# Designs tried in a protein design run: designed miniproteins, single chains. Part 99

Each design is a single chain, and the fold is of that chain. pLDDT is the mean over its residues in the fold that is shown.

## One batch from the design tools (miniprotein)

Design m3431
Fold by ESMFold2-Fast:
Structure m3431 (fold): chain A 71 residues (1-71)
Amino acid sequence: MRQQIQDEIARLAQAIATDDEKAVEEAKKRLLELGMKESEVEELVKTLRTQVALGRQESEERREELRRQLE
């Protein structure tokens, strides 16, 4: 059970990262079927969207830092 929820969360995160609305909706429905509450799923989507945005920003900062460190 825990593994199935974890797998669906990973799928949801990937769908959010690729802006795949169909995959996001599918993952949401599957999480609800696995026993998550609608409010929990909405909170999770919000958290994952924030994490994806931060990850993109961090990747850009790392790329810029690496460019500066190239001797």
Scores: mean pLDDT 73

Design m3432
Fold by ESMFold2-Fast:
Structure m3432 (fold): chain A 104 residues (1-104)
Amino acid sequence: SVPRVSEEEFLKKTLEEFEKFLKLLKEGLDEEAILAELKKYAEKQLKTTDNPVAREYLRKAIETDDAADAVIYYTAALAALHYGEEFARKLLEKLKELKEKIEK
């Protein structure tokens, strides 16, 4: 079951939460612990989905050593499952743009 919010509301809240997350990473949040938990969730999700776009993003989340990239890919995979491929690609692009703006 997915929260039945609009694509616009999901995008807005996801960008706001991701910005907060990036700021916490700069303040010394345990990146390795976050990576370990995200990889565990991504591996579990891979075993339950046949969606090819979601599977590609979940694999990228598992393979990355960057916690921000892991969050981006995992979130894009969830977006692909619940809102479809077009929205997932748009969300991925906006999350990458936000990462570049904050991390430099």
Scores: mean pLDDT 84

Design m3433
Fold by ESMFold2-Fast:
Structure m3433 (fold): chain A 112 residues (1-112)
Amino acid sequence: SLDAHAAATTLDEILDVLERARKNLLARGDEVAARIIELVEYRVRLYYGFSLTPEEQKRLEEIEKFLRENATDKDFDRAEEQVRFIASTLGLFSAGDLALEFIREIREELKK
């Protein structure tokens, strides 16, 4: 469960995995997978009880709309692979597992 993974990691560790994954995806021109990770970063911060600024809230809504219109299963697969790669590289497996649960939740939500 999300709560079980959160007990084994910190917000800073999850955001480290996500930030590195997003930067690597952007560096290779994978804008769709990078936006998936960016949305996960906002959702993780909200899950830990942090508020978004009005600018961040607007960005979140823009990303959700973009992903609903443009994201495919292959884009989600690449986002998941990059998170697993970074989490493995850093030894932050619990942070990686929590990030993967958020990616899967977004994937299922966007199919509605």
Scores: mean pLDDT 88

Design m3434
Fold by ESMFold2-Fast:
Structure m3434 (fold): chain A 76 residues (1-76)
Amino acid sequence: MSELLKRTTQAILEALEKQNKPLAGVGTVLALIGHILDGDYAAGRRYVLETLREAGVSEEDIRRVEELLDELEKAA
């Protein structure tokens, strides 16, 4: 779980850093962790993917983050 969360966190931060939005990256990660702590993986997943699309992240990077989020939910 923690290793997969680290990989997911890093992918989100890198994707938003490419868009010159490092603070949005930190905020998105904190929101994801908050949703995970609440047991609401669906809300966390939706928020992250919507934020990445809104920020103009590439379809390839969004797909990578989506795969990591799906693995994270499956591991819970």
Scores: mean pLDDT 83

Design m3435
Fold by ESMFold2-Fast:
Structure m3435 (fold): chain A 87 residues (1-87)
Amino acid sequence: SSARFAEISRLLAEIARITAETDPAKAPEVLRLLEEAMGYFLRGDRAKARRALEEAGRLATEAAAKHSPEKAQRVRELAERAIELVE
């Protein structure tokens, strides 16, 4: 649905922003994985979308954890919500 797509896009954008703020060197790799996840979601490949989101979430959480436990927790929450929405 349009609403689901908008919410997923919002969550992924926030993950990318937090990664760019905490570890700019990791931001391109995380962004690539988030873009892959969105591509899989739009094609209906929920399993691949979920795996890409799990990997992006892991990398973004590791990047954030180097600088802020609070930002690492926020990234985990955003990634878990995005995974829930792709089913």
Scores: mean pLDDT 88

Design m3436
Fold by ESMFold2-Fast:
Structure m3436 (fold): chain A 61 residues (1-61)
Amino acid sequence: MENLEQVQKEAEKLKAEGKNAEVKTLTHTTAAGVERRTHLVLELDENGHTVEAKSLSEVLP
């Protein structure tokens, strides 16, 4: 199962606690031409700065 849903749930938990949270997906292409995605849960302060980041990275086969 893709970890995107899992990172979204983590972001929702932070928001339920009154924190600012964001899900960000990073995509890059490997030398073999395969696209890889990394999903991050960012905890943000009130100014939008990242306080903590959780990387639940998963490479699609």
Scores: mean pLDDT 69

Design m3437
Fold by ESMFold2-Fast:
Structure m3437 (fold): chain A 56 residues (1-56)
Amino acid sequence: MEEKNKKVEELKKRGEQAQADFDRLAAEHPEWAGAYRTAGNIAKLEFEKEAEKIKK
């Protein structure tokens, strides 16, 4: 059970890092900033869904 909590926290951190990486890409490529921000939000949501699967 302790390993599940660690994996859940790691997934949350990975989701936040992915969103930050896409935000950086949006800053470097302003013509596609909206697409990168959307991709970052989707990546974070996917990591949150994976965390919920582990929590179940």
Scores: mean pLDDT 79

Design m3438
Fold by ESMFold2-Fast:
Structure m3438 (fold): chain A 70 residues (1-70)
Amino acid sequence: SKEDHERLLELIAQTTTEMSEEQRAEILALLGTLPEPYGSGLRTVFEIRLSDPNHKGTVSPEELAAAIRA
């Protein structure tokens, strides 16, 4: 839903950029399971977030992955 999409956008914005290659791959795979156009949109935002030199965040990769599965 649009509300779920907005919730995931907020979580991605707050996600720490410090994560393993395995954690990154898991999140990208989970985002790929979401209905289009949301899945592709969220994947793009996540990749942009990971490229941000400011790695401040309070949401762990595990917490983000769990939220996507919900």
Scores: mean pLDDT 75

Design m3439
Fold by ESMFold2-Fast:
Structure m3439 (fold): chain A 72 residues (1-72)
Amino acid sequence: MYNVTVTVTAAGVTVTKSGTVSSSEEETKLVKEAVDAALKAAGAAGGRITSLKVTVEGKNITVELTVEPVAA
């Protein structure tokens, strides 16, 4: 049992989500949920992701996204 914190930054908006995981599969699920939440919070739901960087360090998972604005 391992507590992880996922921090996702998308279009200048940062969202943090924490959860308890036992495997990399559960970590992947938590990261995906955090990414979806960050994109929604940034108003970029349905936007095109042009860059994705993921860093995993034990209890901390950091995801940085670059999203193209709609009609920019």
Scores: mean pLDDT 71

Design m3440
Fold by ESMFold2-Fast:
Structure m3440 (fold): chain A 79 residues (1-79)
Amino acid sequence: SGLEKAEEELKKAVEKAKEAEKEKDPEKRLKINEEAIKKIKELIEIGEKVLPPEKLEKWKKILKEVEEHKKKLKEEIEK
């Protein structure tokens, strides 16, 4: 189903962002994190039309966590 595919894509985007933490180059880590954020935002936009509110809230929390990690990465680069 479309919902199952979207959840699988969300999991893959989050996994990719986590694997990026092993990348030594902070610029490359930031790039991968930004790509993950973009993908998650696209999935949430689709989800707003089809997901129950509880599941949509869960996806938005995941986005928030990935965005918070991006802020930390930017702070490390700006040191």
Scores: mean pLDDT 78

Design m3441
Fold by ESMFold2-Fast:
Structure m3441 (fold): chain A 99 residues (1-99)
Amino acid sequence: MELENRLGELEHQLTLLDEARVNIEQGRLLTSQQQLLESLVLWFSGEAEEAEVPADAPRVNVWVDLDPETQRRYLELIDRVKRRLEEEIERLREEIERR
């Protein structure tokens, strides 16, 4: 079931963004969370067809300390991405219900 699988993937990404937001509020971010946020931004900007972390991206999670300017930008960015993701999740749920 393709729509149900996609819905589950987006709900999982939303959970990961919630975890990333908590870390950003603490002034830090995991490299995997930064890559996820960047891929979702590219998807929502229309520069990428799918929200994908590059297959060749290093999977080593390292804590990155955020300067106050980067922290503010990421908090604003993650809130926008989360709203867009929640809208897409709701759209997919409605599409599944119309089947």
Scores: mean pLDDT 71

Design m3442
Fold by ESMFold2-Fast:
Structure m3442 (fold): chain A 98 residues (1-98)
Amino acid sequence: MLEEIKKKAEELKKKAEEEKKRTRELILEGASESVEAIGYAAKAIVSEDEEEKEEYRKKLEEELRESKEKEEEAKEALKKRKELEKEYKELEEKAKEL
């Protein structure tokens, strides 16, 4: 029993570390998409052609949408990490009592 509890706690710790890494990657991806959105906004302003302005506005909206989606995914990954950290902490406390 004690060895099984320790192994399960270790597995949950590894999963929590994976969710932490995923959260960081999603934040960086969202930041990159936000920078691209600024670039498209600038191009929409300086373009002299109405068709080009409309194309850059659509690309701006797409990058802003993708940035928001990455933020939401990062929040979900953070929530999963907190749940995993709670579970392995409870298992470690049980292992100390045995």
Scores: mean pLDDT 83

Design m3443
Fold by ESMFold2-Fast:
Structure m3443 (fold): chain A 85 residues (1-85)
Amino acid sequence: SELIEAIEKLIKDIEELKKKLEEEEKRGTLSKELVEKILKALEGTLKQLDELEKQVSDPELLKKIEELKEKIKELKEYLEELLKK
């Protein structure tokens, strides 16, 4: 339960980060260097979550890890689109 709660908090933190980045983009204050650094960090986090999934047998926890991975992938896709401009 504590791990599920921690992952749910991380999902909310990722959603909030995406909103903040969208506001920065809209204001023209989001640097390409910052976007590239965040993308690299998100790639590292996804690899760590993939390794964590291999060690977890709790189906509820696995479902929450997959939800977190999907939110990170959504943010990654948004940032990759910004770099194509």
Scores: mean pLDDT 84

Design m3444
Fold by ESMFold2-Fast:
Structure m3444 (fold): chain A 76 residues (1-76)
Amino acid sequence: GLTPEQRAELEARLLAIAEEGVAEAAAVAADPDATQADLDAVYRERDARLEALVEEHAARHGVSPAEREALLALAR
C-alpha cells in the first residue's frame, strides 16, 4: 500500500489534474466555435489521466482495488 507521504503526493497530483480539467472545460465552454464533442473530449482526457496516474501508483506500490476506487472518486 501507499505510505502517508505517497498518498498525499498522489492526492495532490489527482486534484491538480481535476483542476486543470475544470479550467480546460471552462475554456472550451467560452469558445463559440467549440462543440459538445470538444467538451466531452476534455472530460474523457481528464478521466484517462486520472486513471493512468492511479494505475502507475498501483503498479509501483500495490494499491488495492478498493483504494483505487476511493482515489478515483476523490478527483471525479
Scores: mean pLDDT 81

Design m3445
Fold by ESMFold2-Fast:
Structure m3445 (fold): chain A 90 residues (1-90)
Amino acid sequence: IKELKEKAKKAEEELKKLGEEGYKFIEETKKKIDELIENKEKNPEKAKEYDEKIEEEHKKLDEKLAELQKKAEELEKKAEELKKKAKELE
């Protein structure tokens, strides 16, 4: 029983770390996009180049968020299953 509770706690801690990682990645990507927008306004002749870089950052963000969401869903299910088993054995 104790081992199941410890495993559930670790899964919850991993889920929290994934949330922190995702938030940090969103903030960093947002800053990069904001900088690219500012550079585009300062250099209109390079607008297409900056548009391509902005789209690339959006694509990276979408891919990373999808990956983190899938991992979060798997960890949440694992934590719930472990908690349920621990409760059944009490």
Scores: mean pLDDT 80

Design m3446
Fold by ESMFold2-Fast:
Structure m3446 (fold): chain A 92 residues (1-92)
Amino acid sequence: MEEEIRRLEHEAFIRAFGKGVALGSTLAEQGKSREEAIAEVRKYGEEMAKEVRDRLLALGASPETAERIAQAVVDSAVKGAEIGYGAAELAK
């Protein structure tokens, strides 16, 4: 149980970060502002966080643990977007 929860947390965190980096970079290349890019990635992160939360609850995680991990997933995606956006700006 705890091992499955830890694996899902780790996989979701890495996936969210990588997607954030890719999407942040793409939105910067498309001429979106940093604020617009982060807002779009946050929306994606929130959708992913909902799916992760539902799966964690199904695995027997407490509501508190599921919410903490869901928030970490959103934060991971946003941090990825900031890095991806910044990298794309440096390439200009």
Scores: mean pLDDT 85

Design m3447
Fold by ESMFold2-Fast:
Structure m3447 (fold): chain A 84 residues (1-84)
Amino acid sequence: DAARERAATDAIVEELRRLAEEIPSLREALLELARLLREATATGDPAVAERLAALAREIAATPEGRAALNRVLAAAQALAAALE
């Protein structure tokens, strides 16, 4: 369902924006990840998806970035459970 995929993407983007405000050291990377996620969802472009995956791996390489991405995953899982 495209509507559910859009809702999940919007929730992840909102959490990334919130984390960017809370974690100044990751602000630019988290905002770019949010931008790429919205672009990937809108276009379906494999090149955008590859850039998104590469940036996510770079962020996850640090303990702070891994913790931030784990919070994003928790938010996405909570939305999935609510839409069950």
Scores: mean pLDDT 79

Design m3448
Fold by ESMFold2-Fast:
Structure m3448 (fold): chain A 79 residues (1-79)
Amino acid sequence: SPERQRVLALFRLLVIEGEVDFLEKHASGFSKETLTARLNQLRADADALRREHGSLFSPAERARLDAVIARIDALLDSV
């Protein structure tokens, strides 16, 4: 169902948000190379989620996805 697909997509968003939270808090514990590679992977995952399931998200959920992408971009600019 669309509701079930949306719940699964939202879970995927929560995982991305959780990993970004972890990297923001522990950035100094990573090499620049490792941090950059992980952030690039999260950016790709977030872009794929937006393309594949963006239409299933509420405006608030899309705003959360856009916010986490902006946080990833800010972290990439700081390394």
Scores: mean pLDDT 88

Design m3449
Fold by ESMFold2-Fast:
Structure m3449 (fold): chain A 53 residues (1-53)
Amino acid sequence: SMGERLRRRQRERDLKAMRDGAKKIGASPEDVQALEDAIRNREKAEEKRRKEK
């Protein structure tokens, strides 16, 4: 639904903002990698959902 799609987009933006903020602050490479993995896993899950339909 539209509401679910908007919530997913907001969460994606939040994760990307956290990743960018972590990089800017000089957080550990492990913390940055964890955020990158979270974003990647989320994108893969969404893509798989679209393919399965």
Scores: mean pLDDT 76

Design m3450
Fold by ESMFold2-Fast:
Structure m3450 (fold): chain A 98 residues (1-98)
Amino acid sequence: MKVLTEEQLEKSREALIKGVRDILKTEAGISDEEATRLAQALIDDVDEARKLANEILQKYKNKPKEFVEKLKKILDGLISDAERQREAARKVAERLQQ
């Protein structure tokens, strides 16, 4: 809905970032800083999120294989979800221009 004030939009964005960050910390086991950066990128720029996900995987490459595979699965899932949301938003924008 386009009737949100700038403050309401900012708080909604902050709430989404917090939610994704908390999932990344709890499920993926990455640091608060990495979780926050990735959560922000997943909402703002999916291409940057993909780049950050690859950097995180490289940082954790020396962890046990089971940890790395779980992390990769979570990151791949979140990136795929963000790409689907981007495509859905694009289709909505196209309909609003008609």
Scores: mean pLDDT 75

Design m3451
Fold by ESMFold2-Fast:
Structure m3451 (fold): chain A 75 residues (1-75)
Amino acid sequence: MVTEEDIERVKERVENSQTIEEALAAGDELERLYDEAVKQNNEELVKKIGEVLRLYGRKLSLLMQKTGELPPKRP
């Protein structure tokens, strides 16, 4: 089951990402947690994951700019 501890762990992973690969791996975990929270109808966890997804998007954009890659169009 998705817990706040799971979300906190993935948030730290996003914050500590140094490469696009690391950020994408954290993003995959975030998407998995999001799907599980939605299936559980847990609005609070969904909102918390949404905040981390915003952080993830910013981090991924910064890493892509560093490597000269364009960010994906799909959110």
Scores: mean pLDDT 78

Design m3452
Fold by ESMFold2-Fast:
Structure m3452 (fold): chain A 76 residues (1-76)
Amino acid sequence: DEKKKEFEKKMEEITEEADKLVKELAENGTDEEKEKLKELISEPYKEAAENADTDPEKALEAVKELAEKVKEFYKE
């Protein structure tokens, strides 16, 4: 239960970071980069959420890895 709540909190934090990156990308990025970023976020989010019931700790690791990939994706 507590680990599930921690996962949800991390999901919210990553969503905030992703929104910030999307706004910056919207001004400086191409349509292709915008599409790739959306795909990167949407698919791993669903996968991590589904795993949260079975293994919340692994789900948290996946969410942290996703956050790192989102940051790397936006870097030149």
Scores: mean pLDDT 64

Design m3453
Fold by ESMFold2-Fast:
Structure m3453 (fold): chain A 91 residues (1-91)
Amino acid sequence: MRVEVKATVTSDNEATFVGRGPDPEAIAKAMEEAAKKYGAEVRSVYDPASNTAGVTATGISKEQAKKMAEDAAKLAGRLVGAEASYTVTEA
């Protein structure tokens, strides 16, 4: 399975990240580590049954959200040994 990280910018200072792949716990960890680089307040949830992980980050700009999505995808891909991709949209 591939790793996919989707970022949705919900406001000028908030974004929601959803990761999907074979190890949702590792994907959640990757998203949290990426968020910490930008000083964001982070809440993480992962669901093994659906192979998904979710992170909400606050106190970040739209530009920081894009960088976080890229960093999270790269780290998650390395942790699970799979190809990774990311997308960024605005709500």
Scores: mean pLDDT 77

Design m3454
Fold by ESMFold2-Fast:
Structure m3454 (fold): chain A 72 residues (1-72)
Amino acid sequence: MVSREELDEEVEEALTRMQIAVIMTNHGVNRAEAERILREAQAHKAALLAADPNIPTEELLKAVNALEDKLA
């Protein structure tokens, strides 16, 4: 267990809160819906990376954004 894990957790929590706020603002959804959308988007991103670890960042972001729009 490395002290870097604590910093990574704090950063991930801050990024998660920011992403939730952005989704709420952009789609007019409540926090629970924004959390659902973010979770589904992150799961989709992980699945794409597992299927193709060399997937371009642009293509990955495009797929994630398209899923967020579909889920909202």
Scores: mean pLDDT 73

Design m3455
Fold by ESMFold2-Fast:
Structure m3455 (fold): chain A 81 residues (1-81)
Amino acid sequence: MSPEEVARLVGRTLLAMVDGDETTVAAYTHLFRGELAFLNGDYETAVKHYEEAIALAEAAGDEETVARAQALLEKAKEKLE
C-alpha cells in the first residue's frame, strides 16, 4: 500500500468523522495535489489528480472547480506531448 493511499484513507476517515462536505473537500484536495505535482514537473501525477478532482467536483455540483481542473488537466497533458 502506497504512502499516498494511506494518506487518502486517513484523510477520508477524518472528514467523514466531522460530517462535513467530504466530496467537495476531497475534490479540492486532489486539485491541490495536482497543482503541487504540476509545479514539481510531475505531469503524469498531476493529470491523475486533476481527473479525480473533476469527477469529485462533478459529483458535488461544483462547476467552477470542474472548469478549473479541466483547464489544468489540458495544460498537464500538453506537457506530456
Scores: mean pLDDT 74

Design m3456
Fold by ESMFold2-Fast:
Structure m3456 (fold): chain A 87 residues (1-87)
Amino acid sequence: MKKEEQKNASLISAANISVVGAETSVDLAERYIEDKEKVKKFVEDAKLNAEAALKSAEDTSDEEAKKKIEEKVKELLERAKEILEKV
């Protein structure tokens, strides 16, 4: 139990860092929306960070934290898709 709590904390921390990376990339895509090539690069960076977050979340046994990360990633990927459709 204590070892699993430490493992979960590390995985959740890694996933949250990747979520912040994805969010930053989405925010940059919105900022540079007039530059189609920059938007594409930032959307790809957001997808890579989102995939890293989901991978870290899959390895955790903390179902509540996993669900929260999955919901946040879904929200960021929908924002990225909407931005890409507007370019």
Scores: mean pLDDT 84

Design m3457
Fold by ESMFold2-Fast:
Structure m3457 (fold): chain A 85 residues (1-85)
Amino acid sequence: SREELLRLIALVLRAIGLLIEAEKLLEKAKKKDKEVAEKAEELYKKLKELFEKLREAFRAEDLEAAEAIYEELVKTFKELKEVVE
């Protein structure tokens, strides 16, 4: 449906925003200590992998999968923010 497509588009756009903010957090982490930087790198890598899965769910028009992946993106982003801040 058009409503499902609009929700999928919104999830992808929100995920792009999270990745942009995550890149800023990663750069901040690199200026701290090596252990914080290494944890931030792993979480950022996970965010990129989740974003690729979200893109696959978008292509498949699978809203349930996209919503579940987006929840994991938000959770992983919060973990990244806590590690850096």
Scores: mean pLDDT 88

Design m3458
Fold by ESMFold2-Fast:
Structure m3458 (fold): chain A 63 residues (1-63)
Amino acid sequence: ERVKEARRLAEEVVALDPSAEPFAQRLIENTEKFVENPSLETEIDLGVAEIAVAVALNAARKA
């Protein structure tokens, strides 16, 4: 389930870098919002949150 995967990624990024918690939280919130109200706007918001978490994961792994 999409929300479950978002929570898994959120936990992963926070475990590597606790300062990424705001990005992890936005990923969860935006995933829930997209699932509840699929629209172009919620899809864009989710995409931005997914990119932010991906960047945070990549940065944490390089540290």
Scores: mean pLDDT 82

Design m3459
Fold by ESMFold2-Fast:
Structure m3459 (fold): chain A 97 residues (1-97)
Amino acid sequence: SLEEGLQLLVQGRQAFNEGDLDKALELFKKAVEIFEKEGSKKLATALIELGEVYEAQGKLEEAKEYYEKALELAKKFKDEASIKLAEVNLKVVEQKM
Protein backbone atom coordinates (compact mmCIF):
# COMPACT_ATOMS: atom_id res chain seq x y z
CA SER A 1 0.00 0.00 0.00
CA LEU A 2 1.04 3.65 -0.40
CA GLU A 3 0.88 4.04 3.40
CA GLU A 4 3.32 1.13 3.84
CA GLY A 5 5.70 2.77 1.33
CA LEU A 6 5.56 6.06 3.26
CA GLN A 7 6.27 4.22 6.54
CA LEU A 8 9.26 2.49 4.91
CA LEU A 9 10.63 5.92 3.84
CA VAL A 10 10.39 7.13 7.47
CA GLN A 11 12.04 3.93 8.78
CA GLY A 12 14.76 4.09 6.11
CA ARG A 13 15.56 7.71 6.97
CA GLN A 14 15.75 6.77 10.67
CA ALA A 15 18.17 3.91 9.89
CA PHE A 16 20.26 6.32 7.75
CA ASN A 17 20.40 8.88 10.59
CA GLU A 18 21.53 6.10 12.97
CA GLY A 19 24.36 5.20 10.54
CA ASP A 20 22.88 1.80 9.61
CA LEU A 21 23.41 2.19 5.86
CA ASP A 22 22.66 -1.48 5.03
CA LYS A 23 19.29 -1.30 6.82
CA ALA A 24 18.50 2.07 5.20
CA LEU A 25 19.28 0.56 1.77
CA GLU A 26 16.96 -2.44 2.39
CA LEU A 27 14.09 -0.23 3.63
CA PHE A 28 14.39 2.29 0.76
CA LYS A 29 14.52 -0.56 -1.82
CA LYS A 30 11.25 -1.92 -0.38
CA ALA A 31 9.73 1.59 -0.60
CA VAL A 32 10.82 1.80 -4.28
CA GLU A 33 9.05 -1.52 -5.03
CA ILE A 34 5.82 -0.28 -3.44
CA PHE A 35 5.88 3.14 -5.14
CA GLU A 36 6.58 1.48 -8.53
CA LYS A 37 3.57 -0.82 -8.01
CA GLU A 38 1.35 2.09 -6.89
CA GLY A 39 2.53 4.46 -9.68
CA SER A 40 3.31 7.03 -6.98
CA LYS A 41 5.27 10.28 -7.46
CA LYS A 42 7.02 9.26 -4.20
CA LEU A 43 9.10 6.88 -6.32
CA ALA A 44 11.40 9.83 -7.19
CA THR A 45 11.79 10.60 -3.46
CA ALA A 46 12.68 6.96 -2.68
CA LEU A 47 15.26 6.89 -5.52
CA ILE A 48 16.89 10.09 -4.17
CA GLU A 49 17.06 8.44 -0.72
CA LEU A 50 18.70 5.33 -2.24
CA GLY A 51 21.23 7.59 -4.00
CA GLU A 52 22.06 9.29 -0.68
CA VAL A 53 22.72 5.88 0.96
CA TYR A 54 25.05 4.82 -1.90
CA GLU A 55 26.82 8.21 -1.71
CA ALA A 56 27.33 7.76 2.07
CA GLN A 57 28.83 4.31 1.31
CA GLY A 58 31.28 5.94 -1.16
CA LYS A 59 29.53 4.25 -4.13
CA LEU A 60 29.41 7.43 -6.18
CA GLU A 61 28.62 5.83 -9.58
CA GLU A 62 25.57 4.04 -8.10
CA ALA A 63 24.49 7.24 -6.31
CA LYS A 64 24.69 9.19 -9.59
CA GLU A 65 22.61 6.53 -11.40
CA TYR A 66 19.82 6.74 -8.79
CA TYR A 67 19.83 10.56 -8.82
CA GLU A 68 19.58 10.51 -12.65
CA LYS A 69 16.64 8.06 -12.50
CA ALA A 70 14.97 10.21 -9.83
CA LEU A 71 15.44 13.38 -11.93
CA GLU A 72 13.90 11.72 -15.02
CA LEU A 73 10.86 10.55 -13.02
CA ALA A 74 10.46 13.87 -11.18
CA LYS A 75 10.42 15.69 -14.55
CA LYS A 76 7.84 13.21 -15.90
CA PHE A 77 5.61 13.86 -12.84
CA LYS A 78 6.37 17.63 -12.89
CA ASP A 79 7.47 17.44 -9.24
CA GLU A 80 9.51 20.65 -8.88
CA ALA A 81 10.74 19.88 -5.34
CA SER A 82 12.16 16.47 -6.36
CA ILE A 83 13.61 17.95 -9.59
CA LYS A 84 15.56 20.55 -7.57
CA LEU A 85 16.70 18.02 -4.96
CA ALA A 86 17.89 15.51 -7.60
CA GLU A 87 19.73 18.27 -9.54
CA VAL A 88 21.51 19.48 -6.35
CA ASN A 89 22.47 15.91 -5.39
CA LEU A 90 23.77 15.21 -8.93
CA LYS A 91 25.95 18.35 -8.83
CA VAL A 92 27.36 17.41 -5.40
CA VAL A 93 28.09 13.74 -6.28
CA GLU A 94 29.76 14.71 -9.60
CA GLN A 95 32.12 17.04 -7.67
CA LYS A 96 33.15 14.03 -5.51
CA MET A 97 33.91 11.80 -8.54
Scores: mean pLDDT 89

Design m3460
Fold by ESMFold2-Fast:
Structure m3460 (fold): chain A 75 residues (1-75)
Amino acid sequence: MTPNVQLMRETIRILEESLRLARQQGRDEVAEGVETLLAGAREFLAYVERHPDTDLEEVRNRLEAARQLLAEIRA
């Protein structure tokens, strides 16, 4: 598995946790936003799996954004 694929799988895992928490909290608008981000992340994972030369910085930026979102939902 390439580093890019590993980081995108971690990004998806964090977004799935964010979606679960937003739904548990009854935050429907936040849950809808996370669902949109999760759909985009899954599409990007499929792209990265086909293009292992994808910019690692873009993947890392997506992971950090997902981590920030989860921290805000947990706060």
Scores: mean pLDDT 84

Design m3461
Fold by ESMFold2-Fast:
Structure m3461 (fold): chain A 67 residues (1-67)
Amino acid sequence: SAADLVAEAVRANLGAEVLSLREAGEAIGRGGVTDPEALLLARRGLDTLRGRERASKEELAAAIRAA
């Protein structure tokens, strides 16, 4: 699915096991995710983790898949 592709792109482009949500957003941009629907899914996933300072790659990927 599109959500799975976005989740894997996030996992592939994160430089660490645990990142701040700010760093995760930067990694999505660096990963070349430019499709508007894919970016929307990524933002919805990150929005689910709102208020958290750090999250693992797997937590971010799971949130995106659930979005």
Scores: mean pLDDT 67

Design m3462
Fold by ESMFold2-Fast:
Structure m3462 (fold): chain A 68 residues (1-68)
Amino acid sequence: MLLSTAELRADLSREEVIARLEEMRAAETDPELQAKLDALIAQARASTDAELLRSMLLGAQMERQRLL
């Protein structure tokens, strides 16, 4: 499914984005997507830009959806 409106909110914190990415990582069985999610989690931990963090989360969600 596509990313929810709540997940695209401007008030989404870095910690919430990281939590969502870690949740996706835990549910993922594709090793290539696992590696991408691990990289995004590391990058998200280094960022404080809320818009960039939301874009990372959206990108991760869309990448996983493309395999359906």
Scores: mean pLDDT 67

Design m3463
Fold by ESMFold2-Fast:
Order: C-alpha cells, then structure tokens, then sequence
Structure m3463 (fold): chain A 67 residues (1-67)
C-alpha cells in the first residue's frame, strides 16, 4: 500500500526512467513528475517485476517495472 521507486523499461527492454509506484494485486498507480497519480492494469511477472499496460494516443503501450 505504500509507494516505492521502480525502474521503468519499455517493451524492448530500454530503460526510460524511475517512477513512484503503488501496487495492488491487479493494478499499478504511478505518480507523474507533476504529482498526478494514474492507475493502470498491472500483472506480477516475478518478485519485484511487474508488467503495466496502458494506452497513449490510442496506441497500446507496455512498461516493465523492476525494483
């Protein structure tokens, strides 16, 4: 329930930055640099590794979160 810092990777394995993240069983709430929180569907892949799926400009996108 507390926020933690995760490393964020794109679907090709490129590092794109760090994000503050709150995780639940099926979702990730990510804090933007503005302080705005957004919640996206998320799937746990392994310990400390999560897949987040979202839509940007009508295009499906995937982020991999690693601790």
Amino acid sequence: SSSEIYDVYDANGNFIGTKKVKLSDTSATITASSGEERTYPATKLSDGVWKVEFTEFGIPRTWILKK
Scores: mean pLDDT 83

Design m3464
Fold by ESMFold2-Fast:
Structure m3464 (fold): chain A 78 residues (1-78)
Amino acid sequence: MDPSEFQKDVDLAMLRMQVSVLRIAIEQYKKKKPSKKDLENDLKLADKVIEQAKKMGDKETLKEAEEIKKEIEELLKE
């Protein structure tokens, strides 16, 4: 019996939802070039997701968030 397991499941679901939002944004950016402000906001969100995924030990969410961050950084350099 672990009293914190339910909270961990909720936190993981929230992280996965945030990754999904970022993935949708990247798909939209392939259709229309984003503003620098949009990219900077998404970069900040990706950094927050990476930090939380590291804290929780969620390797899959961490990998996806780092991949999304790399795509955002590449778009910012253009």
Scores: mean pLDDT 78

Design m3465
Fold by ESMFold2-Fast:
Structure m3465 (fold): chain A 62 residues (1-62)
Amino acid sequence: MNVEEAVRILVERAGLSYEAAVQIVKEILSTGGDLDKAVEILVKRAGLSPEEARRIAEEILK
């Protein structure tokens, strides 16, 4: 998945600003595709539940 599509998912599903979504996507991609770390980033940075964070992380890392 490209960065632009991942940013769009975070803006639409998590209600994040474009700037915040870009920073979070960069952090997630820096994990090298580690799903558990991506979930932790989304919970901490976007305030998502672990269940919603996992769904979004799977879509971004797919």
Scores: mean pLDDT 79

Design m3466
Fold by ESMFold2-Fast:
Structure m3466 (fold): chain A 56 residues (1-56)
Amino acid sequence: SRQQTIQEVLEQGQKQLDRLERRYIKKGYSPDVAREMARSQRARDLEKRRRELKKG
């Protein structure tokens, strides 16, 4: 169903954030900074996607 599909997408998004956080930690960032960077990266990706949709 549509609701189940949206739920799965959200769950996958959270797992991607967790993976990004781990990668930044491996690069030498602290857990707090890694979390912030992961969220920032995802927000930027979503913003770019939104802009591209508006541009056509």
Scores: mean pLDDT 75

